# Designed miniproteins, single chains, continued (5): the designs that were tried, part 107

Each design is a single chain, and the fold is of that chain. pLDDT is the mean over its residues in the fold that is shown.

## One batch from the design tools (miniprotein)

Design m19731
Fold by ESMFold2-Fast:
Structure m19731 (fold): chain A 57 residues (1-57)
Amino acid sequence: DEIYRRVREKFGLGRDDNLFEAGVTPSQIIGLASELGLRLSPSQAAQVRNVDDLVSL
């Protein structure tokens, strides 16, 4: 669960928090995903609402 740990460390958010409502931008989601070895398009990043959406990519 590296993704959940990094989201908590970087943004102070839990698994059930909505990333967009918390003010996380698609650009920040792409940056986080890249740090985790994941590759996201801007379109995919714009569809991420919570951590589970990111894990499902």
Scores: mean pLDDT 75

Design m19732
Fold by ESMFold2-Fast:
Structure m19732 (fold): chain A 83 residues (1-83)
Amino acid sequence: AERERARALAAEYVALRRELDALAAAGRTDPVSEALRARGARLAAEWAAMSREARVEFATEVLQRLEGLDEETARRLAEEQLL
């Protein structure tokens, strides 16, 4: 159950990160919108409620989707980032 929830939240996070990356790529210096902040805050709260194992699954999925990393490399980086 928690793994399924982690994967669903990873998809939401990837969507948010792609919006932020698009903003950065456009060279925009505008502040992050309140809607993007609200989405980030919700995802942060869900993240804080996750077990370490769920967080590793979440981060592994995010790194594979956003960075195109293989599962082994993504999992290693996820474990390192979740110090």
Scores: mean pLDDT 74

Design m19733
Fold by ESMFold2-Fast:
Structure m19733 (fold): chain A 79 residues (1-79)
Amino acid sequence: MSIFEELPPDPETQAAVAEALRRIAERHPKPLVGKDPIEVVKQFAEDLVEVFRELGRPDLAERIRKAAEKYIEKIKQLK
């Protein structure tokens, strides 16, 4: 998953990512499959940023936001 490539590869970060994905799945039990790719990435990134802030990891929130912006720009260039 390219959005996570800017995150540190340490066990604590991996645990935080796993917890964030679990909480996002609970908040959004119906996946945004088949929706606009930009909307999907934007929503997923916003959810990750909020969860990382809740976990006391604003550094990870910032990295995810930047990665999502790059990914959205790439999608826009591919139209």
Scores: mean pLDDT 72

Design m19734
Fold by ESMFold2-Fast:
Structure m19734 (fold): chain A 88 residues (1-88)
Amino acid sequence: SSLELVYEREMAEMEEVYEKALEAIEKGDIETAKKYLESMKTPANEKEIDEAIEALEKGDYETAKKLLEKAYELHKEHMRRSYEEALA
């Protein structure tokens, strides 16, 4: 269905941004990492993204990565629910 294709595309796009954010953190490229984190921000994960950016600014890359993963999982759950509701 067209809804399934849209869902798969949006999930793939988010995964690409997530992977680029992780790579930037691992390279210590804080400005690039912040750019990708901001692009991932939604109402569903705003708190986690803001906390991840704060952790990056403090040099706490381990906490930033954990918060990024949580933000990604929250977005995936929101997308899954939206897709399931659209199918009902």
Scores: mean pLDDT 84

Design m19735
Fold by ESMFold2-Fast:
Structure m19735 (fold): chain A 100 residues (1-100)
Amino acid sequence: KEEILKLLREAIRLANRAATLARQQNLPEDVINLLMYVASGIHEARELLEQGDIEGALRELERAREYARKAIEKTKDNPELKELLEEVLRKIEEAIELLK
């Protein structure tokens, strides 16, 4: 499971970068909150995985995936954020597939 944990750590770093960029660009609070929910969901999934709770981790990743999709839709006119969030989404989806 080290591969999945590494993938989730990378996703958290990218989600945090997206949140920082959104704050620097003075994006609406609802966008910033979605980015925080993405990062928090991935973090919770990682903690649950480290505890051996695969079902709990999968549930949290599915929530993070939903928040990431919403964030992408709200940032479609921002290429830098869209690219970062699409990479986050890809890593979440890969982690979900590896956990099945």
Scores: mean pLDDT 86

Design m19736
Fold by ESMFold2-Fast:
Structure m19736 (fold): chain A 94 residues (1-94)
Amino acid sequence: SAEEILKEAEEIKKKAEEKIKEVVEWLRNNPDAPGSEILAKLEELLEFMAEKNKELKELYKRSTDEKVKKEIEEMMKELGEKGDEAIKIMVERL
């Protein structure tokens, strides 16, 4: 149902946001982390974000409700912006 798709999308978004926060907090707490560890965290974040974006695209395709599709598009945009900012911070330390 539309309601079930939206709830699933919200859970995916939450997991992605939690991962972004975890990585950014790790970076702040590890100012002397070697580039090899930062690169490993960056690769993990990129893979996780790609997976979550794919999951959201699948929900978008399954939905027949235009309002739900719009909400998922907005979720994907917000995650893209948050992810890009985290990636920028990480790359600046490599």
Scores: mean pLDDT 89

Design m19737
Fold by ESMFold2-Fast:
Structure m19737 (fold): chain A 98 residues (1-98)
Amino acid sequence: MTLEEIMQRLLELYEKDREKALKEAVKIFGLDDTEINGRALLLAFRRALKEGKPLEEVLDEITQRLYERVRALKEQGKTPEEIRQEILDWLDEELEKL
């Protein structure tokens, strides 16, 4: 299966069953924080498909934005659990904007 076919399948699954799509993304990529990394990968897939950009380029952009947001939340005195929840909420908001 091509990367494009994987992206299209995961996008279709995300619209019908978000949790199932996240589990499938994790099986393919084997990430440590399943919820954060699964959302980041789905966001990258959706943006790459919508914008016609290479997946790697979009992943790099999302990863940079993720690090900047974590830094800003740490500077605000947020706890690790609050930072995690804010990142999950941000990724969900970015997915909804697409």
Scores: mean pLDDT 70

Design m19738
Fold by ESMFold2-Fast:
Structure m19738 (fold): chain A 74 residues (1-74)
Amino acid sequence: SAEVEKELQEIVDETEKRVAEAKTVEEKERILAEGLKRLGELAKKHNLQSSDPAFQKAMARLLALQDEVAAERA
């Protein structure tokens, strides 16, 4: 539903903002882990399948951000 898609996007947007504001790579990694967990919890709450396009899109965005944070560590 549009409401669930909006909540998924809000978690992604909040996670991206918190990562951008974080001062250490360790804090960014913690924020990302929390965001990924929140996406999974929201999907379970709304009986959203892992193959759902909105869920996959939200997961892909946070995983891409995780790759950027990993590159920052190097």
Scores: mean pLDDT 84

Design m19739
Fold by ESMFold2-Fast:
Structure m19739 (fold): chain A 62 residues (1-62)
Amino acid sequence: NEETYSILIKTYTKLGKEDEAEKVFQEAKQAILSDQSLSTEQQVARLISLIGEKEDAKLEKS
């Protein structure tokens, strides 16, 4: 569930658990890339969304 991955990445990043956030991000990335039901466009959109959540969490930490 991509929504769950997004929430976990954002939460770990805000808590300063960057290693845990990175692990969840890598798992989410592999899940998206391994999903044969998604088009290339859908995979790219989901990866961009996931990256955005991580970066937004870093900015909020400031």
Scores: mean pLDDT 75

Design m19740
Fold by ESMFold2-Fast:
Structure m19740 (fold): chain A 72 residues (1-72)
Amino acid sequence: SRLAELSAGLVRKAADLAPPDPQQQIQAAEDAKSLVKQQLEELLKQGLISEQQYNEAVAAMDATVAAIKAEL
């Protein structure tokens, strides 16, 4: 899903743009995930995305945060 790829990409980009400190990089990834998830919940509420698209995007962001934590 392009939505899942874009959502995961935003989480990764936030970590990459954070200061070179593991805790700040993880925090940036978690903050980005929370913001993207909030926007996706609004899109789901408006019927602009399906529940499947929402679930796939959240799963992709969760996997990306886990990968960032494993890399640090």
Scores: mean pLDDT 88

Design m19741
Fold by ESMFold2-Fast:
Structure m19741 (fold): chain A 86 residues (1-86)
Amino acid sequence: SMEEELLEEIERLLVEVYLRVAEEHPEATDQFAALIQQFGRALKAGDYATALALLEQLRELARSLGDERSAALLDKAIERLKELQA
């Protein structure tokens, strides 16, 4: 379904962000992992407002690290999550 495709795309984007952060900013890896796990729990609960807030927190964290690539991937994840509620 379209919803399954959007969820798979969000998951791929978050995996890419996590792997990039683990390589380029290992000091931030635990915080990214915790926020991504919280995001997954919010999605399973159907709490899209909390899921959106967590992606925005991840994006702000990526920007604070100067990781413009991860921030752009998170922007795409945010757009895909908004499409799930359209």
Scores: mean pLDDT 89

Design m19742
Fold by ESMFold2-Fast:
Structure m19742 (fold): chain A 77 residues (1-77)
Amino acid sequence: SEVEKKIEEIWREANERALEVIREAEKKAKEFEEKAKKEGAPEEEIKKKIREIVIEATAEALRIIGEAIDEILKLRK
């Protein structure tokens, strides 16, 4: 069915985009942690910033998935 194929495409693209957001955030967090530790930043400040990076990326990934669900629902009766 063309509908099933389109649903699969929407879901695949959304998953790829969401995973990319998470991977970019993981890289950013690791780079930040390494730099901050070398500069002698307090551990609590490092943890707070990493948490902020993770929360922001998770929210964006969920937004991408949510948009995909909305698009899929438009295709299903």
Scores: mean pLDDT 87

Design m19743
Fold by ESMFold2-Fast:
Structure m19743 (fold): chain A 65 residues (1-65)
Amino acid sequence: SMEELRKVSLLMRAMALAVEAGSIRLVDGKAIIEYDSSDPEKQERAKEAKELLEEVGLEVEVIEV
């Protein structure tokens, strides 16, 4: 369906942003994003990834490293 394709597209973009920010892992259905807090660009990428993942319906935790 178009809704399923939309969610896949959001997930793919979120994954790319999270990897660029630092790392992402899934633990007990929650997405955990770790980012380099010394780099403002990585902080913004982590924030955008969080928003996209939450739109897909995932709980998201963001951790500074």
Scores: mean pLDDT 86

Design m19744
Fold by ESMFold2-Fast:
Parts: sequence; C-alpha cells; structure tokens
Structure m19744 (fold): chain A 56 residues (1-56)
Amino acid sequence: TKTIPFKHIKADLAAQFLNKFGPPGTRAEADAATNSVILLSGDIQTAEKLREALDV
C-alpha cells in the first residue's frame, strides 16, 4: 500500500479518478482526515504521475 497526499484536489475526487481511469487492478481509497489517497493495489508509479497531473 501507499499513501499519496493531495494539496489542491479533494482526496475523494482523486480516488474516484484513480479507480475509474487507472490500469486494471487499481484500487484506491480516500482518507478525508489527511486529504490523502491510500493505494491498496495497482501501479504506484501511475498513481504518482496522476497526483502530479491533478494536484496543481
């Protein structure tokens, strides 16, 4: 698992985006308390690239 923090976008939206548009096997959950996405399964590199693209 990996925790990915977001500064500008809500973690709920980021988690939904990862689950919908991520590669097969991607499973992400939002943690509202830290505004972070917890990547339960899937490609960590793809998730990090998505964070860089969305969190602007």
Scores: mean pLDDT 75

Design m19745
Fold by ESMFold2-Fast:
Structure m19745 (fold): chain A 69 residues (1-69)
Amino acid sequence: SRVTALSVAADVLLVAGRWYAEQGKLDEARQAYEDAIELYRKAIEMSTGEDRKWDEERLKRAEAELASL
């Protein structure tokens, strides 16, 4: 589904953000985290139940990791 595609894309960007941060590429890390956050927010708006809870937990993690840069 579109919601699943958004969540998967956000997961890829979250992993990319972590990798860029580990490499000291802070601008690329910040952009990847911001893009992941946007996609998780879109997925949350279109999801319900367990899927929404999963995306909300990942959104909070992405926001925390971005704040720690």
Scores: mean pLDDT 85

Design m19746
Fold by ESMFold2-Fast:
Structure m19746 (fold): chain A 62 residues (1-62)
Amino acid sequence: DVNEQIARAVRMALAGKVPPEVREKIAELARQGKFDEALALTEKHAPPEVAEAVRRLVEDLS
């Protein structure tokens, strides 16, 4: 399942970069295929370089 793989990659990329509860919310949005919402939440809570890495993961795996 591509969405499950994206969610796992996103969770790993955000580890130690955002609070655990925010990380799980972003990963759950990605698992549901709500990538625009997941990326918007990532940009709000993570440093720009981390948000860019997450955006590339979503684009490469989706």
Scores: mean pLDDT 82

Design m19747
Fold by ESMFold2-Fast:
Parts: structure tokens; sequence; C-alpha cells
Structure m19747 (fold): chain A 115 residues (1-115)
């Protein structure tokens, strides 16, 4: 396992001790962002998502995530139906995150962008 994934697990585990529901939502957002990285989404886009989440700008973060999914559909990496499902999961998870959970997610996304 990569050092980045281990650091992310520690972040989510710490959040889970105080907020199990927020930790589950945070883990889902991190998993979706990790999928974007694996699909070739650039580190600058991932850092932008992290910054918007840190600022509480959830709608703007959702827009950047949707733009990345649209590019993946155009590249044939996911179907439109898969992209819609991922967008819905991301939106639902963001609605569950309080300020503490959003900061943990932002840190996790920054770790993914740097790896």
Amino acid sequence: MSEALEKIRELVARLAQEDPTGAEAAGLVISLVLFLKGAGVDPETLRRIAELLRQGKKEEALEIFQEALDRMVAAGLVTPEQAEGMLELFKKALDTLDERARRAVAEGVEIIAES
C-alpha cells in the first residue's frame, strides 16, 4: 500500500472516532477523487476541489467534479449513467460533511494530488 493511502486511512479513522457518519461520507468523497486521479484528472483540478471544500464552497466543488466527469465520459472512461451516479454520490456525501469532515476530506484530496 502506498504511503499516501496509509495517511488517508489515519485521517478517516480519526474522524470516525468523533463522527462515524461524516467519516463514511468523507471516505466516499476521497474514493471518488482517487478514481478521478486514476482516470488521469490533473493534480491542479484535484487541489482546486480540495480548496473549495476547505472554504465550504460545496456548489463550486460539485461544478469542478462534474466538469471532470464530463471529460471522462468524452474520453470513454465512464458511461453517462456511471458519471450521473458518481455525481449524485458526491453531492449526497458533500451534504453530509460538516466543517470538521470537510477539512479532513480536503487534506485527503491534497494527499492524493501530491501522490
Scores: mean pLDDT 84

Design m19748
Fold by ESMFold2-Fast:
Structure m19748 (fold): chain A 90 residues (1-90)
Amino acid sequence: VTAAKNLAKEVVTALSSSDENVKTEAFNKALSFLNTASSDERKTFLKELIKETPESLKTQTKLFLLRLSELASDPNAKQLALDAAKELEN
């Protein structure tokens, strides 16, 4: 869905920022999305996030996904975020 893809691009842009407030806002927005979205929307967001992540931001995106997996309230959201972090290692 368009909203999930737009959020993924917004997160990648935020992770490239030197502004910690921008990174915090992106994190809170992504966490809220994962807690409220359908399983298909979560998958779309995470796949687009991996696709949009440049080589220089792989470590930052992996840490972002690991933190999402820790703080997400839904077991499906936790597992999908963890799986996405693992994909960035390969």
Scores: mean pLDDT 84

Design m19749
Fold by ESMFold2-Fast:
Structure m19749 (fold): chain A 90 residues (1-90)
Amino acid sequence: SIEEAEELVNEFKKKLETAKEEDMLPLIKEFFKEMEKLILAAKTREEVVHILQLLGELKLFAVDKITDEKILEELEKLVNELAEKAEEII
C-alpha cells in the first residue's frame, strides 16, 4: 500500500541518517527488497506511480547523506531496477 511504502521510506531515511557508512549498503539492499515486494503487491497504477515518486525523493535525500560514490552508484542501480520492474507491471 501507499502508506506502507511511505512508512518504509521514512524509516529508511532515519536509519540512513544515523548509520555508519559500513552499514549503509546492507540497509539499502534490505530496503529495496521490501520496496520490490510492495510494488509487486500494488493493485493500481496510482500506487506504483506514488511508490516511484517516493523512491525519487529518497534518492535526492541520499545524495546529501552518502559520501561513498560506490554506495551511491548501487543505490542508483537499485532505483533504476525497481523503476524498470514497475514499468513492466503497469
Scores: mean pLDDT 80

Design m19750
Fold by ESMFold2-Fast:
Structure m19750 (fold): chain A 74 residues (1-74)
Amino acid sequence: DDKLREEFDKKMALEIFKKLGVSQEELEELEKKSVDEIAEKIGELIRKDENPEKTVEEVEKIRAEMVERFNEEL
């Protein structure tokens, strides 16, 4: 179901923000935003990072692992 997928993507994005050092308070604000807004914010943080290649690789790894788990659970 697309809605369950979108919610999963949002949780994954919040997990990525945690790894990037975003505070719990900021995470609560991000949790109120749409999935699209959260995804855009991740992209912005990656581009402004001093090591964007490493950040992108870590984000992709987290995403792949979570997608695999999601598919196994369903």
Scores: mean pLDDT 70

Design m19751
Fold by ESMFold2-Fast:
Structure m19751 (fold): chain A 58 residues (1-58)
Amino acid sequence: GIAANAKAAASALLSGDADAAKAELEALVSNGASTDEALQAALSALNAAMSGNTDTSV
């Protein structure tokens, strides 16, 4: 789903894996999300992770 792919993209970006992040964003677009929507979802997930809310990391 969109939230899961956005979270995976954020995690990949934080670990420095740009290829994995790109693949997750591409999956969001393939599911019918616009490129802007996919980027917004990934940025929101990244911002949440960077803000220290890591209780649900797994």
Scores: mean pLDDT 70

Design m19752
Fold by ESMFold2-Fast:
Structure m19752 (fold): chain A 85 residues (1-85)
Amino acid sequence: SQMKVESFSYTQGEWKDGVSVTSASLEAVATDEEGRKYTLKISIEKGVKKETLEKKAKELLKEAEEKIKNKEDVEIELDLKGAAP
């Protein structure tokens, strides 16, 4: 499949004992050859648990798979704050 990356930004995070000790982010926008748009925006703050991120990522992946199957634009946005239990 041909895909054109319109924008890409990445900040690497650090993890200790299953908890984020630094902020991390990934933002990307791409379009496929049929003009469908793929938007990914992930932001992780200090104090987020790896287990929480993995659970949310799995849910978003399933949602994205359904949108791809239905020939829809895909938008994945995840903003995890360390203050949330």
Scores: mean pLDDT 77

Design m19753
Fold by ESMFold2-Fast:
Structure m19753 (fold): chain A 60 residues (1-60)
Amino acid sequence: SLKEKAKELAEKLPETLRPYVLKAIDNAKSDEEALQRVINAARFAGLEDIAKEAEELLKS
């Protein structure tokens, strides 16, 4: 599922952001919200490849 893919991408985030983002994904009302949480966190951390992968999943 898209929510599980969002969690897989979140595991690649820095340890300081990872637990926060994983909880936000679990509490997300939709797959789109879950992916948006990953995109925002990845961009904040400067991880553009992860952000782009999440954006492609959101469009698919």
Scores: mean pLDDT 83

Design m19754
Fold by ESMFold2-Fast:
Structure m19754 (fold): chain A 71 residues (1-71)
Amino acid sequence: ALEEAKELFREAVRAVAAGDLAAALAALDRMEGLADAVAREIAARTGWSVEAARAAVEAGLARARAAVAAA
């Protein structure tokens, strides 16, 4: 889940660089679908609660989405 999310993030970054904001947002939407699995994997690796990891993932996605919208 975390590796899939990293690849989707790289895809979003490449899409922004190419000026394809629709593709960037689509990649972020797919990352959102992985957010629970990513949060659980982060919690397992860091010792954070799943709730704290989930909040961090959601905050990161919101910031990424806002950055794409502002680009």
Scores: mean pLDDT 78

Design m19755
Fold by ESMFold2-Fast:
Structure m19755 (fold): chain A 63 residues (1-63)
Amino acid sequence: LEDYLEYLDKKIEELDEKAQELEEEAKTLDPESDEYQQLQFELEILNGMKGLLEGMKKFVEDL
């Protein structure tokens, strides 16, 4: 269980780092561009995955 919680923490951190990289790239793009829309979609997916992993971690902590 503890090893699994460490695994989840690592994955959450990796997603946070990736999201930060995409946010920085988005700042250099035209907000009306298809590339900007694609990055925003990728950020939404990353944030959704992070939320799922955080929920799983909380569930495991309650065991």
Scores: mean pLDDT 80

Design m19756
Fold by ESMFold2-Fast:
Structure m19756 (fold): chain A 81 residues (1-81)
Amino acid sequence: MEELEREYELSKEVVEELTAKDGSEEEGRKLAEEIIERYSIEQAMGLGRGVVLQYLDDPSVDPTVAIAGGYATIKGYEALK
């Protein structure tokens, strides 16, 4: 439970930071929606969490992919709480 709450907050920070710098918000949101539709909300959240953690370890991860991972994590957490 605590780990998921931390990853939710980290995902919000990553999305806010990258959206302000890059402007890839629309593309990231669309990718997150596609992942949720394809894999279900729970699996999409799991994938999103992995992407956010990878971006924090290696910021060379594509910003659009990192935004998509962040949105999937945020939507998953909010839907399942």
Scores: mean pLDDT 78

Design m19757
Fold by ESMFold2-Fast:
Structure m19757 (fold): chain A 94 residues (1-94)
Amino acid sequence: SERETLLLALASELQSFAREVLETSDDPELRELAKRLIELSREIVAAVLARDWERAIELVEEALELLRKMSEIDPERFTPYVELVEEVLEKLKE
């Protein structure tokens, strides 16, 4: 499924990105948000495996809100990921 492939690719990207934040940032707020993003990425995978598309979309929207908070702290770093998740959400809501 195109939807399945897109969501699994997004979850993988978010998990990798959040891990990079934990390796490179000493900001305690960014570290907390990154940890929550890793948990959301795992829940997205679980929702995809359950074929719960409504839940998967809700979790992606929650990830977008976390990324928006991260972009308030470091817009240069996080704005591209906000834009990526917004684009994915548009495709999922077809």
Scores: mean pLDDT 87

Design m19758
Fold by ESMFold2-Fast:
Structure m19758 (fold): chain A 94 residues (1-94)
Amino acid sequence: KQAVLEALDKLKEKAKELAEKHPEDKDAVEGILKVLDRVEELVKQGQLEEAAELLGRLLETLRSLKEAGIHTELAEALIPLVEETLKLLQREAA
């Protein structure tokens, strides 16, 4: 659990950093942070499958944004961190 929580903290910090560099992405980042807070709550409750599903949905949303050319720098920066966190979470769920 600690490795997943540390990865979520890094994800949140990166999202906040990107919102400061790109104020136009602030609302998108706030939405992402709410999703990450829910993932963290699920992890702390031991609901690892639900946490992985929610994080996987966020990953698909970020990929769709990148493909559409919307929030591309935000999506490109967060996709690899979400993928890494999801892999850690799936290992904890196994």
Scores: mean pLDDT 83

Design m19759
Fold by ESMFold2-Fast:
Structure m19759 (fold): chain A 97 residues (1-97)
Amino acid sequence: SAAFQQMQRQIDQAVQQVQQAVDQYIAQNPNASMTQIMQFIATQVQQIQNQQGMSPIAVSLVIHRVSRQVHRRYGDADGVARLDASIARNEAAIRAA
């Protein structure tokens, strides 16, 4: 549907925006812990949610997609696999809505 495609575009744009901010954060803070990076992701997504009015499931998907890229960067294959499962569940929930 057109509404589903619109939501997917909003999610993709939010993921790209947050990923760019995370890349800058890591570049400026090379010793940042995973906890600090995850807190930064949460803050960035909250700003986008406040600006664009994203649904909770869309917010969850953005967080999981960005978190997956971070875990991939650090070679955490188990973390990537768990996040892939969470992303698949989020995508199924969005399609069912």
Scores: mean pLDDT 87

Design m19760
Fold by ESMFold2-Fast:
Structure m19760 (fold): chain A 78 residues (1-78)
Amino acid sequence: SEEARRLAEEAAAAGAAASPEEATRIFAETIRWLVERFGLSPASAGRLLRAVASPELHPQIEAGEARVAAELAARRAA
């Protein structure tokens, strides 16, 4: 969980320096990694990112979370 938090903090810092579109991509990528490596749900990974990121980045985190949730739902349907 400390490694997961460190990754979330790194993603938050990178997202703060990026455009909104790139920040959404960074957060989606980080959420996929947290889901695959730590077994978190997309919602739990999104909550972790929101806990460490500035409020201004929350819309991009929400967009990234929704993207990953949709990807996982599509994989389960296939």
Scores: mean pLDDT 85

Design m19761
Fold by ESMFold2-Fast:
Structure m19761 (fold): chain A 72 residues (1-72)
Amino acid sequence: SERGKQVKTLGEIIDLMVEGGASQEELQKVMDLGLQGKIAEAAEYAAEVLEKRGKEDEAERARKLAEQEKEK
């Protein structure tokens, strides 16, 4: 289902953020965007946070997730 796919993508974004050392506030913002159905925006925000923290591989994965959501 579409909802199940979005939940999986949001979980993947959160896992990348946790691995990248995101703060509680940064994680909360991703959760808030996800609850609003703004999965592409959540992924874009995650990519910005990860890039700012020097986590280039995680940031690239987050950007790819954002691009996939925008193509819908």
Scores: mean pLDDT 81

Design m19762
Fold by ESMFold2-Fast:
Structure m19762 (fold): chain A 78 residues (1-78)
Amino acid sequence: SAREERIRELTLELARAIGEGDYETALKYLEELEAEGEENLILRGQVLAKLGKLEEAIETYLKSDKPSGQELARELLS
């Protein structure tokens, strides 16, 4: 579907932005993916941490409810 193709396109552009160190652009693509129902809180937290938004990154990791999110939040607090 057009939506699935858009999600794939956004995911590829997100990967490129991260690979280039363009974390502001990466965050925009993550927000667009979230609008499509494709939330990735671990990756969003990692991008926020790269932008120096450590408090927001910690909150995002804890919101994930995944064990990896709790571990990543602990690393930023240590």
Scores: mean pLDDT 85

Design m19763
Fold by ESMFold2-Fast:
Structure m19763 (fold): chain A 80 residues (1-80)
Amino acid sequence: SLEERRADIEATLETVELLYKEVAPHLTDEQRARLKAEFERVKELAEKAIETGDPKDYEAFLAEVRRLAQEIDRAVAAER
């Protein structure tokens, strides 16, 4: 349902924001700027997916979330 999809999108955004906040103090200015831009794009795709209810917009949102998660993982791995 649209309600379930909205809840999933909102929960995913909260999780990604928490991860970003934990990682951000340990990043270079360049890495922070890049991840911030990626996070802004994830938020834009989330808003679009909620507004349209289109499965393709939801798929695009999930793809961008996966990309952002990989960038966060890479940044964390580089510090350890």
Scores: mean pLDDT 81

Design m19764
Fold by ESMFold2-Fast:
Structure m19764 (fold): chain A 96 residues (1-96)
Amino acid sequence: SVEEILKAFIQRLIEEHPELKNLSKEEQIDFLFDALDLNGDGKITPEELKIALRRFGIEATDEEVEELLKKMSKDGDGYITKEEFKAFAEKVIDSL
């Protein structure tokens, strides 16, 4: 599923940054968001998500990126806010 793409990203990020295991869930989510928010504007676009996934060796199609974005975005405006990301990321982290 497209949730497995985000799980793979989180697992790889934790493997490359083992110090994340010593952080609170809030701090882990902040780190994950910052890793995806490449230009630091507080929004994750489809382009940023695709680039970030590729940087960690995770292949995703445009369709999979769009579906993942759709699952995280509550207002359907084509990007993910930090608040939307937090709600989704908590569920994914808890399922690792």
Scores: mean pLDDT 77

Design m19765
Fold by ESMFold2-Fast:
Structure m19765 (fold): chain A 89 residues (1-89)
Amino acid sequence: QPYIGAVLIKAKGDRETALEIGRRAAEAAMQVPGVLEARVLPSGLDENTAVVLIRAQSKEAAERALKAAMETALSDPRVVEVKGAIAPP
């Protein structure tokens, strides 16, 4: 069973802004060796939050992918908040 990483991204703008930032974060995560999948999900609870879900082969790959995704999100001045977590298999 793979490691699951999650990155929550809250933006100053609307849903489209959050999803755009989330897509760039997911693309950065997918460049990490050992990452199997990175998906962007809109929040159903507010208009300005996106979640990036990452599947990785190892803890190390999950940690690197989470770091890459979070750093990519934080580089956007429209980002208000970024939170990350990793769940073991």
Scores: mean pLDDT 86

Design m19766
Fold by ESMFold2-Fast:
Structure m19766 (fold): chain A 75 residues (1-75)
Amino acid sequence: SVRVEQLQQEIDARVQQTIKDNANASDSEFSKAFSELLTELSTELDRAQVPPTVKTSLMLRAIGDFTDALLERKK
């Protein structure tokens, strides 16, 4: 069985850290960092043999958090 809550907390922390580290970056640089983190997370979850439904749920949550951050970005 997958420890979904633990994985979610770890992914949330990495997503929030990436958002903070790129707070002053351009939108293109932010989008690049976002894409790179999503690729890394996808690969790590596959390597950990996380079930596809759980992987999809965790990835959609990460995408949502980054999308919200991107939409709230100011000048």
Scores: mean pLDDT 83

